Designed miniproteins, single chains. Designs and how they scored, part 22

Each design is a single chain, and the fold is of that chain. pLDDT is the mean over its residues in the fold that is shown.

## One batch from the design tools (miniprotein)

Design m780
Fold by ESMFold2-Fast:
Structure m780 (fold): chain A 79 residues (1-79)
Amino acid sequence: MVVIVNYGLPGVIPVDKIKEGDILLLAGSIQLQSTADKIIEKGVKKIVTTYPPLSSVKKKLEEAGIEVEVVDSVEELLK
């Protein structure tokens, strides 16, 4: 399981560090289709974000079998 926390760099996700079956914890959200495509290709199991993704991005992730959860704070994200 890989935990990726984005501190102070909105939209930067180190996709090259992601492995199949990983759970991604993101301070912020995924707003770009291209970022979603790369995450899907890596075989991520679950994404937890502090802000909801765009509806089209969320739909794409869920259609690929990835669970998407939104939490209200970075503290909730890290527990």
Scores: mean pLDDT 69

Design m781
Fold by ESMFold2-Fast:
Structure m781 (fold): chain A 63 residues (1-63)
Amino acid sequence: DYIKKGEELLKQGKPEEAVKYYEEAIKKNPNDSKAWFGLASALSAAGRHDEAVIYGKKAQDLS
């Protein structure tokens, strides 16, 4: 699944590619808190900290 692919890309040091997979996971299921948390983690790893905070809060609100 898209979440697993995102996690593997983060382990490989490819956070920008991981962002794309987490975005696809969210498109498929926008209420999946794990997908939003994964997106926030990938954005933080990519240096996009402002966006990571916003989507991290979204993940917390859904969990």
Scores: mean pLDDT 83

Design m782
Fold by ESMFold2-Fast:
Structure m782 (fold): chain A 74 residues (1-74)
Amino acid sequence: DVEAELERLTEEAIERIKNAKSPQEIADIVAEFGRRVFELAGRDAEGNPHPLARKALHRVGKAALDEIDKLEKE
């Protein structure tokens, strides 16, 4: 079940981001997550990310930006 696996990976990535101690660590988590998401969901016939992959990337991206903002402003 691709949707359930993407949800699991998304939750794991967000938790790792919350526990990250630097913007670089967050960037590394996001890069690893992106690679795994594309391996799981692939792309459509036009080369666009699958809608479920796009939603997962959006959620993790937002969490990453929010956490980077906190680390840089504190």
Scores: mean pLDDT 79

Design m783
Fold by ESMFold2-Fast:
Structure m783 (fold): chain A 60 residues (1-60)
Amino acid sequence: DNAARARATLAALRSLSPREQRAYTLHEHEGLSLREVAERLGISVATVSRLLRRARAALA
């Protein structure tokens, strides 16, 4: 069930820093591009890429 997997992913996301959680949610859950996430958070695209790599490593 997609619901069980989504719940597990949300629990893992809660173990991340608030910045990593926001970047991951905006990109993976809401489908924003790296540029759109960078604009939304007021940070560089390079910083977004770093946050997403950390979030994905924690979720693997």
Scores: mean pLDDT 77

Design m784
Fold by ESMFold2-Fast:
Structure m784 (fold): chain A 78 residues (1-78)
Amino acid sequence: STGESAGGTLKGSAERGGLSEEVKELLRKAGEAAEKGDFEKAAELLREAGKIAEKEGKYDQAKGLYEGAERLRKLGKE
């Protein structure tokens, strides 16, 4: 089953869906890279964002970021 998390209620403190500033900055850069067609770089940035989210105990969000990175990487390799 999709795991819930033991600490998901604290995300409200950031007002931006509970991600840290560093994760959000990486997401912004990933979007810019994707707009340029640099899907491999966008995927790398999402992977970095996922690692940071995981360090912050936001495993559900980290999973989404890793999946997004793999999808972008797959697009760039076609």
Scores: mean pLDDT 73

Design m785
Fold by ESMFold2-Fast:
Structure m785 (fold): chain A 85 residues (1-85)
Amino acid sequence: LTEKAKELLEKGKELYEEGKYEEAVKYFEEAARLALEAGDLELAAEAYEGLSKAYEKLGKYRKAATYAAVSGVFKAAAYVEEKLA
């Protein structure tokens, strides 16, 4: 799961750099899903950050703000987990 989530995240980033924002969203959504299934909160946060940026480029600012907030929560959770481990 983790390795596939990383591959999908990288493909999403590639599509985002190419300006293919709708396609990037699809890859970031799948990457986030697999990252959460793997329990990788840091990877999930990166995928949600990608979703936020892609939705911002698509003019969907409410979705962008929502995913930015979700990414922030998972980044905070990953930080706490890292510091307590």
Scores: mean pLDDT 81

Design m786
Fold by ESMFold2-Fast:
Structure m786 (fold): chain A 69 residues (1-69)
Amino acid sequence: MDELQARVGELGLRAEELRAAGADPAAIERVAELLEEALRAAFVDGDFERAERLLDEAQALLDAAEAAL
């Protein structure tokens, strides 16, 4: 639980930092959607495996957005 919430927080902060650095707003918006979906998967559906996959997708998008700077 705490680990998943910490990861969401870390990815959210990274998204904010990349947005401030001039990253593609569409990529940052998609990351926000994935983080919201991950929280719903974990806390509404109890599907922690799906939540982890959504966070992995968000991380990959942030990595791609950072590489494009």
Scores: mean pLDDT 85

Design m787
Fold by ESMFold2-Fast:
Structure m787 (fold): chain A 81 residues (1-81)
Amino acid sequence: MSKEEQIEKLRELVEKEKEEVREAAERGELSEEVAELAIKRGEALLKAKEAKLAGDEEAAAKAAAEAKELAERTEKALEEA
């Protein structure tokens, strides 16, 4: 599988997860704040994977750090609900 094909499949998975998160928020199972943070985290993880597959370790590390920060913000939002 090419790097391009790997990225396309990952994008499909991220989009499906975004849809599931939005549906959960619409059902009241998640707050809008938590849903937005979860979606942004998925996007940051995709960016990290794209950079890693491109061999850009610095960009991959930055995107991974962004995903970690978003995960911490999601935990905080869940605790403050």
Scores: mean pLDDT 80

Design m788
Fold by ESMFold2-Fast:
Structure m788 (fold): chain A 79 residues (1-79)
Amino acid sequence: SLQEKVDEVLKLGREAVEAIRAGDIEAFERHVQRLVELAKGNPEVIEHARQALEAARAGDREKAIFHVGRAVSLALENL
């Protein structure tokens, strides 16, 4: 259902932010990858997810959180 998809997107966003704040880059990457899968090829979600992963790998926690937030918002708009 649409509600189940909304709940999953929001949960993935929360868990991604929690993981990156804890320094768990592997968990962050898994949550962001799942968010991209749910967005089904939306190019804006994919681009913000790409930038979030790049920032996370570079140790830029603030930038990673910003781009995940944008990816979540765009995924919700396109459900």
Scores: mean pLDDT 88

Design m789
Fold by ESMFold2-Fast:
Structure m789 (fold): chain A 73 residues (1-73)
Amino acid sequence: SEAEKLAEKVKEELLKLGASEAAARMIARVVKWQKQLYNAGKISLDEAKSLIREALKNMGLEEYADTVVELFE
C-alpha cells in the first residue's frame, strides 16, 4: 500500500541520517498509521504532520522533523 511504501522510505531516510534501527522503526510505524488515517479522511494533513513532529520530539529526533514531514505528501 501507499502507507507501507511511505513508512519504508521514512525508515530508510532516518537510518541514513544516523537514527537507530529501533527509533527509525517506531517513527515509520507512526507515519504509516497517520498516512492510513489521512487517506481514510479521518485526519487532516496538518494534524497528521503535527502528530509526526510530536512523535519525533518525544523520541529526541526533533532535528529530523522537517525531513520526515516533507516525505509525508
Scores: mean pLDDT 86

Design m790
Fold by ESMFold2-Fast:
Order: structure tokens, then sequence, then C-alpha cells
Structure m790 (fold): chain A 87 residues (1-87)
């Protein structure tokens, strides 16, 4: 819980924007189910880079393209994983 709030606050403070395109809801759901345990493990350790890497793998597996403008990409990706319910 505390890590979720901290990652979301950092994403907002970083001032970056994350744009997503492509993929399908079914492909995202399948990738999320497969990768959620790895994301939870990284998030439980506070390993921001590992959490962001899992989200990047999820987006690639689902055929989603992510474009980051400004901010910290790791924070934005980890926050996206939490927002998707991976935590």
Amino acid sequence: MAQLEELLARARAAGGELRLSGGSAAAVADAAAALAPRFREAAARGDLEAAAAVVRELLAAAGVEATVSGGDERVLLAALGLAMGLG
C-alpha cells in the first residue's frame, strides 16, 4: 500500500507523460496475469527498476507501444503497473 502511493506520487512529481497505443484488452489481461507475480515481488522489495522492467515486458507481450515524454520512465512504468492492478 505505502509503495503504491509513493510510486504514484513520484510519477506525478516527475511531470512526465506516458502515451500508450496498440494492443488489445485481451492481450493486456493475459500478459498481466502472467507477469503479476514478478511485478508484486519487485514492488514488495521497492525495486523500481525491476517493477518498471516487468511493465515494459507486459506492454511488449501485449503489442502495446509506450512513448514517454519527460519525467522518470521507471516511475511512470511502475505507476502504470500499479494502476493496472498488478500490485
Scores: mean pLDDT 75

Design m791
Fold by ESMFold2-Fast:
Structure m791 (fold): chain A 55 residues (1-55)
Amino acid sequence: SPEEERERRIRELRRHTEEVVADVRADASLSPEEKEELVALLRRFEAERVAELEA
C-alpha cells in the first residue's frame, strides 16, 4: 500500500542517516565543530525528507 511504502522509505532514510552520521563522527580529518555542523545539517535534511514523504 502507499502507506506501507512510505513507512519503508522513512525507515530506510532514517537508517541511512544514522550510517552517515556514524561515518562523520568517526572521520579523524574533521574537527569536533565541523562534525557537529555536518551532523546538524544531516539531521535537518532527514527531517525535511521525512516531512516530504509524510505529505
Scores: mean pLDDT 86

Design m792
Fold by ESMFold2-Fast:
Structure m792 (fold): chain A 75 residues (1-75)
Amino acid sequence: MKEKAIEYLEKGIEAAKNGDFETARKYFEMAAQYAEEAGLKDVANAARKASELIDKGASPEEVIGVAKTALELAK
C-alpha cells in the first residue's frame, strides 16, 4: 500500500498544480487511506492536512508544500 500512497500523493500534487483542487482533494484523501493501511501515520496526517487546506481555501503553494512533505516522508 506504500506505493499507492506515493502514487496518489503525486497525482494530487499534479492536480493541485493544474488548479484542479476538487480532484487534488480526492487524491489526497485516497493517499491518506493507503498511508494508514501501510502504517505510515505521519504520511497519512500530512495528506489529510493537504486536503483540509484545500477545504479552507489555502493557496496552491501551501497545499503543494504540505503534500510534497508527505511524499518525501513516504519515500
Scores: mean pLDDT 84

Design m793
Fold by ESMFold2-Fast:
Structure m793 (fold): chain A 92 residues (1-92)
Amino acid sequence: SEEEVVEWLRRQIERLRRELEELREKMEKAVKAKDEEELKKVLLEAEELLGLAGIVIGIAKIIGAPEELLEELRRVEEEFRELIKKIEEVLA
């Protein structure tokens, strides 16, 4: 059961990293196109995924996940926060 939980967490980290990369690409394209509406959509999606990352971190803490996985989750959360700040700066 611990192995299954660790594998589930690793899958969540991988999905979050993939979503982050896709959002970064969407942001870069929207900035070049000066597409403010697309930037607002990317911002909303990034905020939703940041919320999901927080939930996954909460679950990982409750189940006593390895510190390495908690550190990876916190790094992904921080990268979403950085992306959100960059989009907000472009929209200002």
Scores: mean pLDDT 89

Design m794
Fold by ESMFold2-Fast:
Structure m794 (fold): chain A 65 residues (1-65)
Amino acid sequence: KVEEIRKATNKLAEIQKELEKKYGKDFALEATREMARETLKLINEGKSADEAVEEAVKRVKERFG
């Protein structure tokens, strides 16, 4: 569990950098916080870091447009 959380955190940091380049720091921070909440929930439900981040990104994109 701790190892998956660490992997997910690293992936989310890279996603935040990409979002900052496209949409600015404020949007990137808000979107990444939501992605982190969803990712942690999914890892606690038994998903791997890769699966959790992919699903969390999809969910957050659906909410933000």
Scores: mean pLDDT 80

Design m795
Fold by ESMFold2-Fast:
Structure m795 (fold): chain A 95 residues (1-95)
Amino acid sequence: PERIRERLGLNKEEIIKLIEKELETRLRTLEGMREAYERGVDVERIENSLKEQLKKLGVSEEEIKSLKTIDEMIEKLKKLLEEETKKKIEEVKKE
């Protein structure tokens, strides 16, 4: 959050707006990955990318193995991204 604030010279409201827009962009990317997977395009790359994103957000390997479908992986990622975004917004609101 500090790096975004320092880099852009924006006020709190503008920073929150950018954080929300980043979430919207990431969610759209996940839906695009779902559509590509359903078409049979880059299936292994999409699966590996989703697993890597889950690991970066702190999901254990055991939890990732329990997510048997790409839909389950995407829904888990959406929830985690929304939680991460909420925390970033609260940090910006504090200072």
Scores: mean pLDDT 79

Design m796
Fold by ESMFold2-Fast:
Structure m796 (fold): chain A 99 residues (1-99)
Amino acid sequence: DKLLESGMPIGIFKAYIEYLKTKDEELKKKIEEKLLEQQQPDGSFVDNFGRRSPVLTAIAYELEIPDLKEAAKAFLEKYAPDLLKNFEKYIEEFSKLLK
């Protein structure tokens, strides 16, 4: 996937949805590699426009990446606590829109 290989936020998000369906560990590892390159000092991730993305930050937290998890959680608790609590439901509803 060209979008995931380029590290684009939308590519990471689409790859995460695919991982939830397939449970492909190679895909998970590729997502982790791209996220490790992109975490901001405040624990957040940014979209293609340099804006903070709570959704990408929640993906890093949910994948339980040891080097990213704590900082991502801290960002979400401060700026998007409702997304942190209800992320599985958010992803389920959003996944239906991509079909």
Scores: mean pLDDT 75

Design m797
Fold by ESMFold2-Fast:
Structure m797 (fold): chain A 89 residues (1-89)
Amino acid sequence: AALLAAGNAAFAAGDYAAALANFVAAIAALSASLGSTHPNTIAALANAGNALAALGNSALAAAAYSIAAANAAKLGDAALAAALQALAN
């Protein structure tokens, strides 16, 4: 839970490498405890994509957004899935 907040704080501070590390840790913890389709897990995946894009790694950012979009679709959030898929392209 605290890892997602720490990632958001690092991203706001412009520390995208620290943000990515916290979001990756949050994805692992949240997917294990809440499942891959939980809104918090989807948010961590999308935020990891944002951090990767800020670091200039557009290919990994696109992959993160695509995974987040697929998980949002499984959750039934079609609007979020479409928005995340648009970021992946």
Scores: mean pLDDT 83

Design m798
Fold by ESMFold2-Fast:
Structure m798 (fold): chain A 61 residues (1-61)
Amino acid sequence: SEAEEYLKKAREALENGDYQTAVEYARKALDIAVKEGNLELAQEAGRLISEAFDKIAAANA
């Protein structure tokens, strides 16, 4: 699905240290997953958003 594709891109960005891009792709995945009623995928996307924000906060501390 398109949501799974965005989630994959978010994970790749997170692993590469591109936390801003990871948030952007994960938000797109979350929006699509919510619209499709895929609660498991929505939860995973939300978790990636939180992780990316934690990394951004740590990098700016």
Scores: mean pLDDT 85

Design m799
Fold by ESMFold2-Fast:
Structure m799 (fold): chain A 66 residues (1-66)
Amino acid sequence: MEIRLTPVTREVAEKLREIGDIIDKILTLKRNGKTELAEEIVEKLKSKDEEKRKEAIEEAEKEVAK
């Protein structure tokens, strides 16, 4: 049983913080009735590409700001 943090684990922790912020934005979009956009952003976040995930976060931020 491994509890110790490694470099890989630290990178995952940083990504989890970014995902936490995006989840908050997705919930805001759903509350505002933009459920379809929120679901599309979630699908982009499921991608293994960090670039697509970052793009999804930026899209969510812009949509929430409207």
Scores: mean pLDDT 70

Design m800
Fold by ESMFold2-Fast:
Structure m800 (fold): chain A 59 residues (1-59)
Amino acid sequence: GELARATAPIPKTGPDELALREGEIVEILEEVSEEKARVRSLETGETGIVPLSYLEKLP
Protein backbone atom coordinates (compact mmCIF):
# COMPACT_ATOMS: atom_id res chain seq x y z
CA GLY A 1 0.00 0.00 0.00
CA GLU A 2 0.93 3.68 0.01
CA LEU A 3 2.98 5.11 2.88
CA ALA A 4 1.73 8.18 4.77
CA ARG A 5 2.67 10.27 7.80
CA ALA A 6 0.34 11.48 10.56
CA THR A 7 0.39 15.30 10.43
CA ALA A 8 -1.01 15.66 13.97
CA PRO A 9 -1.70 13.46 17.02
CA ILE A 10 -4.78 11.32 16.26
CA PRO A 11 -6.82 10.18 19.27
CA LYS A 12 -8.72 6.89 19.40
CA THR A 13 -12.37 7.95 19.79
CA GLY A 14 -14.06 4.74 18.55
CA PRO A 15 -13.52 0.97 18.74
CA ASP A 16 -12.30 0.59 15.12
CA GLU A 17 -10.00 3.63 15.25
CA LEU A 18 -6.22 3.73 15.68
CA ALA A 19 -4.39 6.29 17.83
CA LEU A 20 -1.31 7.75 16.12
CA ARG A 21 1.44 10.12 17.22
CA GLU A 22 2.35 13.14 15.09
CA GLY A 23 4.95 11.99 12.55
CA GLU A 24 4.06 8.28 12.82
CA ILE A 25 4.47 6.43 9.51
CA VAL A 26 1.61 4.19 8.36
CA GLU A 27 0.78 2.00 5.38
CA ILE A 28 -2.59 2.75 3.79
CA LEU A 29 -4.28 -0.63 3.35
CA GLU A 30 -7.69 0.57 2.12
CA GLU A 31 -9.50 3.88 1.67
CA VAL A 32 -12.86 2.90 3.23
CA SER A 33 -14.53 6.24 2.39
CA GLU A 34 -13.61 9.71 1.08
CA GLU A 35 -12.80 10.74 4.68
CA LYS A 36 -11.30 7.57 6.25
CA ALA A 37 -8.67 4.90 5.63
CA ARG A 38 -7.69 1.62 7.24
CA VAL A 39 -3.97 1.81 7.99
CA ARG A 40 -1.21 -0.22 9.62
CA SER A 41 1.34 1.50 11.85
CA LEU A 42 4.89 0.62 10.80
CA GLU A 43 6.04 1.26 14.40
CA THR A 44 3.53 -0.95 16.29
CA GLY A 45 2.00 -3.21 13.58
CA GLU A 46 -1.48 -2.20 14.81
CA THR A 47 -4.29 -1.60 12.31
CA GLY A 48 -7.30 0.70 12.46
CA ILE A 49 -9.32 3.49 10.89
CA VAL A 50 -7.94 7.06 10.74
CA PRO A 51 -9.15 10.28 9.04
CA LEU A 52 -7.48 10.83 5.64
CA SER A 53 -7.30 14.59 6.39
CA TYR A 54 -4.64 13.84 9.06
CA LEU A 55 -2.44 11.83 6.66
CA GLU A 56 0.24 13.18 4.32
CA LYS A 57 1.00 10.66 1.55
CA LEU A 58 4.70 10.00 1.03
CA PRO A 59 6.35 9.75 -2.43
Scores: mean pLDDT 82

Design m801
Fold by ESMFold2-Fast:
Structure m801 (fold): chain A 85 residues (1-85)
Amino acid sequence: DEAAELLAEARALLDKATEAEDPEEAELLVREAAFYAAKALELSEDPAVHAEAIAIVEEALKKAKTEAAKRGLENALAALRELAA
């Protein structure tokens, strides 16, 4: 399942981003994670997959340490919600 693999990669990247202390590294990781999550949404018509992608980003946002990571995750969440609508 390609969508599931993309979501797993997005989760791994977001987990890494929420642990990053370097704002530049965190921002790069959240952008890459958002790209993988968006691809999963594009490939799947399943509302459950869409909900899982959004939930992953929401959870990562709650765990984010740096202001740059929080900002990047907020932007990614807004983009995913727009794609899912």
Scores: mean pLDDT 78

Design m802
Fold by ESMFold2-Fast:
Structure m802 (fold): chain A 70 residues (1-70)
Amino acid sequence: SMEEAEARIRELGREAGLSPEAIAFAIAWVRATMRATGIEDPEEIARLVELAVRAARALEELARERNIPL
């Protein structure tokens, strides 16, 4: 479910040291993607969660390296 996906994003995001803003962005992206695609398969949802957290972390790292305001 989206509620379970949201909880997992918060867990993984905190472990990765993501900001609250980056975690919120990852949650919003997964929610929008699930609504747009109708994805209901737990394995596909898990992959979206992992991708969202990884992307948020990469974006924060890129911004930090290049002093880009987000």
Scores: mean pLDDT 81

Design m803
Fold by ESMFold2-Fast:
Structure m803 (fold): chain A 66 residues (1-66)
Amino acid sequence: GAGVEGARGALEGAELALRTKDGATAGSALHEAQRILEESTDPEARELARRAVELAEKALRESGAG
């Protein structure tokens, strides 16, 4: 569903941000993942979004933007 697709996109964005050390991409991925956790009851979407939050927060720390 749309929640799973959004969460997968956020996870991919967080992984990209971590590779490129891009704080703006990391911030966008974090915001989208947090929105999915607030709005979705789908267990798969929530699991992907939790992973996206973890990677996006790591990317923000490594980019110096956090």
Scores: mean pLDDT 83

Design m804
Fold by ESMFold2-Fast:
Structure m804 (fold): chain A 99 residues (1-99)
Amino acid sequence: AVERARAALARAEAALEAAKAAETGEEALAAAEAALAAAREALRLAQESGDPEVRALALEAARLALEAARIALEKAETKLQLNSAIALILDAIGLILGI
């Protein structure tokens, strides 16, 4: 569980860097979605293992997903992208509260 959670955190970190580097709202949104998917995997591992180290990794991944979603909101060019970024922010907050 710990090794898989570390891999999920690494994917969330890479996705956040992709969001920061994104030149379009579409690229930033795709990166934020990837970060959220990694955070969800880390949370699932935390819930299944009960390991406090896995829980800490899941919380960090969820925080990175929230930051990526905020970047996607800032880079949104369309109403659809804006609404999608807001949904990702709410989902990331939900993950943080669920940990």
Scores: mean pLDDT 88

Design m805
Fold by ESMFold2-Fast:
Structure m805 (fold): chain A 64 residues (1-64)
Amino acid sequence: MMPSKEDIIEYLQEKYGLSRSQAERVAELLLENNFDLTATYEKMKQLGIPISAEQLLELIEELL
């Protein structure tokens, strides 16, 4: 099941306490990279977004 960008944003804000701008950027990266963990995580790390690889994996599994 493919989530909408807004669903991803809301989930990130509620579960991980990200700001709207941080959550929006993560949602865009997930959608652009078709939920590829490695590509998304590398970009998030470059942007200084405070999510671990394990948290990102959990997020992808919950959304798919």
Scores: mean pLDDT 79

Design m806
Fold by ESMFold2-Fast:
Structure m806 (fold): chain A 83 residues (1-83)
Amino acid sequence: MNVKVEGEKELEIEAGEVLDVSGSGKLTISTKSGVATVRYKDQRVYLLENSEAVLTIGDKLEVEVLKGTAVVVDGDKVTVLEA
């Protein structure tokens, strides 16, 4: 699914969904079941089950986890973020 963000947007993601994000601003994403994948340029974010995160979209993607767990991959760098 392609998601263009302008300002602020909220989205609940279905299990196994892949989001290609673009634009600028903040995207709040949440999962109920399964893992969702977010792709932005060279970055990937895996939002685990029952999780919520705020993605700030600009020159790079910044991730803040509000609930649960996200895994951020940027090249060879892997960061696990927890609420």
Scores: mean pLDDT 83

Design m807
Fold by ESMFold2-Fast:
Structure m807 (fold): chain A 55 residues (1-55)
Amino acid sequence: SMAEQIEKVRQETMKKVDKVHDEYEKTGDEDAYNEKLKEVQKETQERLEEIRRRS
């Protein structure tokens, strides 16, 4: 169902954000941190819009 697909995207996004945070804690690279978070946000929005279009 659409709800299950949305929940999957949410779970995967949370894991990606956690990974980005973990990398930042190790490197302290704020520029990489900000760019990776923007990429995760854009990818998540695109995936959610695609799910809505297919439903």
Scores: mean pLDDT 84

Design m808
Fold by ESMFold2-Fast:
Structure m808 (fold): chain A 61 residues (1-61)
Amino acid sequence: SLAQVRADHAARRAQLEALYAKVIAGETDPALKAQYTEWHALGLALLDREEARRIAAVKAA
């Protein structure tokens, strides 16, 4: 269902945010902090893309 797709997406986003907040807070190297920030942004974009794809699939069914 659309509700389940949105709930799954929100949970995955929250997990990714929590993970990167922890990793970035523990890192002292500015270059690695910048890299983790970039990977976090890319990860969120991929999750958003996957949600859009799953929503389209549910609507097409």
Scores: mean pLDDT 85

Design m809
Fold by ESMFold2-Fast:
Structure m809 (fold): chain A 56 residues (1-56)
Amino acid sequence: SLEEQVDLLVRTLEFLEAEREEIKKTNPKAYELWLKQLEDFLKENPELREAVEKKR
């Protein structure tokens, strides 16, 4: 469902943000590429993007 997908995305983003310092220390480019992929996915799915931002 949309709500379940939004919750998963919010949790994923929160996890990546919380782990930012650790990942940036070990592999910063991988972290940036991962965030870029998520942002690109959200651009292609504006309904999900709006719902994710509403939940954050």
Scores: mean pLDDT 74

Design m810
Fold by ESMFold2-Fast:
Structure m810 (fold): chain A 96 residues (1-96)
Amino acid sequence: LSPELEREITRAMVLLSLAVGVVAAKNAGDAETAAILEATADAVSALLEAEDYDGALATLRAARAAVEAAASPELAADLAALLDRNIALIEEVKAK
């Protein structure tokens, strides 16, 4: 695959994962955690479009801490795993 297509696939996967996290938070009745993930998705989308991988990683790490503080333990664990996966995907793209 071209590097451009690989970057677009990674961006799409990260944004889809964050959207799933928003749905999970809303289904749990946690509007605060849903709002954190919606703001995170908007910021990460813009940063990845700009190829600012360090900014995207910092934003996801901040979101992970915010989710751990706001969400119930079970929801926080699931969302932390989703955010860790997104961090790993961006780190992999940055390493190339």
Scores: mean pLDDT 87

Design m811
Fold by ESMFold2-Fast:
Structure m811 (fold): chain A 90 residues (1-90)
Amino acid sequence: SEAIELFNRGLEAYAQGDYKKAAEYFEKAISLLPEDDPRRVVALYLLGQAYKKLGKNEKAAEYFRKAAELAESLGMESTAEYLKKQAEKA
């Protein structure tokens, strides 16, 4: 799917240290994923990590919170706890 292709391009950009491009790819991937798709949790988390690498700590915290809320709604309790902690540290 286009969402998965964009997500993979975001991962490649992140691995190469291009956090701005990574964020752009993850944002586009998220826009194409259903709101209840578990892959959206991973994409929101990585978008938060990309913004943290860019020094945009408030934006990073926002995306970690969004990822935590979605993880909690999907019954991913351990993942939600981890993401809540990441939002507090950002």
Scores: mean pLDDT 87

Design m812
Fold by ESMFold2-Fast:
Structure m812 (fold): chain A 56 residues (1-56)
Amino acid sequence: SLEEEIDRLEQELLDLAGKISPVVKQAAERDIAEGRKTLSPEELLARLKRAIDFLK
């Protein structure tokens, strides 16, 4: 489902960010929290994919 894909990408983003630094992980956590409040599920999915691509 879309929600399951979002949860998977959230975990992937947080794991990737944590490998870089605690500051990057905190920024990722804030970005996810903001997205969950302000974006549709489809928009949040796109935002998570973009963030993961940026950190790779």
Scores: mean pLDDT 84

Design m814
Fold by ESMFold2-Fast:
Structure m814 (fold): chain A 71 residues (1-71)
Amino acid sequence: GNKEEGLKLIEEGKRLIEEGKEILKNATTLEEILRGIGLVLRGIGLVFEGILLLRKEDPELAKEIEEELKA
């Protein structure tokens, strides 16, 4: 359902954001910086897509997750 798929996208997106952040912390080349930024941006996109999907079935949980991401 929309809730299950939305939560999976949010989880995958969070994982990509963390991977991108770790690359950026240790980046010594322009290629590594661009790769890290790319992962963070892709992860953010998946989180937003997942939240939009989750809101169709569980808007209260979607709001809770949005507030956690702002903290």
Scores: mean pLDDT 85

Design m815
Fold by ESMFold2-Fast:
Structure m815 (fold): chain A 97 residues (1-97)
Amino acid sequence: MKEFIEEQIKKDPNNADAWYLLGKLYLEEGQYEKAIEYFEKAISLDPNNADAYLNLGEAYYKLGQYEKAITYFKKAIELDPSNNRAKKLLEEAEKKL
């Protein structure tokens, strides 16, 4: 899966979905700094991807960067107000400050 996504990015570096999926795989592997790089690339190509902001916030939260996590959780909620996961994670991050 990872190698396939990297091949797609090599063919089309503007494929926002491929960057998002790569970020998600690195997040699942606990490679938070790499996940952040790839989610930031995905967001630069598609700034309306609420899930990319949510996962970017989770990566920052895992690194203990709660102020940045809060910023991205708020953006995810702004784009998708029905996202209860983003709201819960926002509350958890705010309690860490």
Scores: mean pLDDT 87

Design m816
Fold by ESMFold2-Fast:
Structure m816 (fold): chain A 61 residues (1-61)
Amino acid sequence: SSSLQQKLQEIQEEARRQAEAARPAIEEGLEIAKKLGNYSGTSVEALMEAMAVGREAARLA
């Protein structure tokens, strides 16, 4: 193993901790988006993409 591998694991753990804190809100929003999309299809794809961006933002925060 290398220092790079160690740093990557530290970053992943940090991201997991931050994502875990935001997880309930993100999951709730995602469930609402999927339920809404059941009526139109296209809407769910756009909302799912927005939710994915939100998850990545939460991971970085």
Scores: mean pLDDT 62

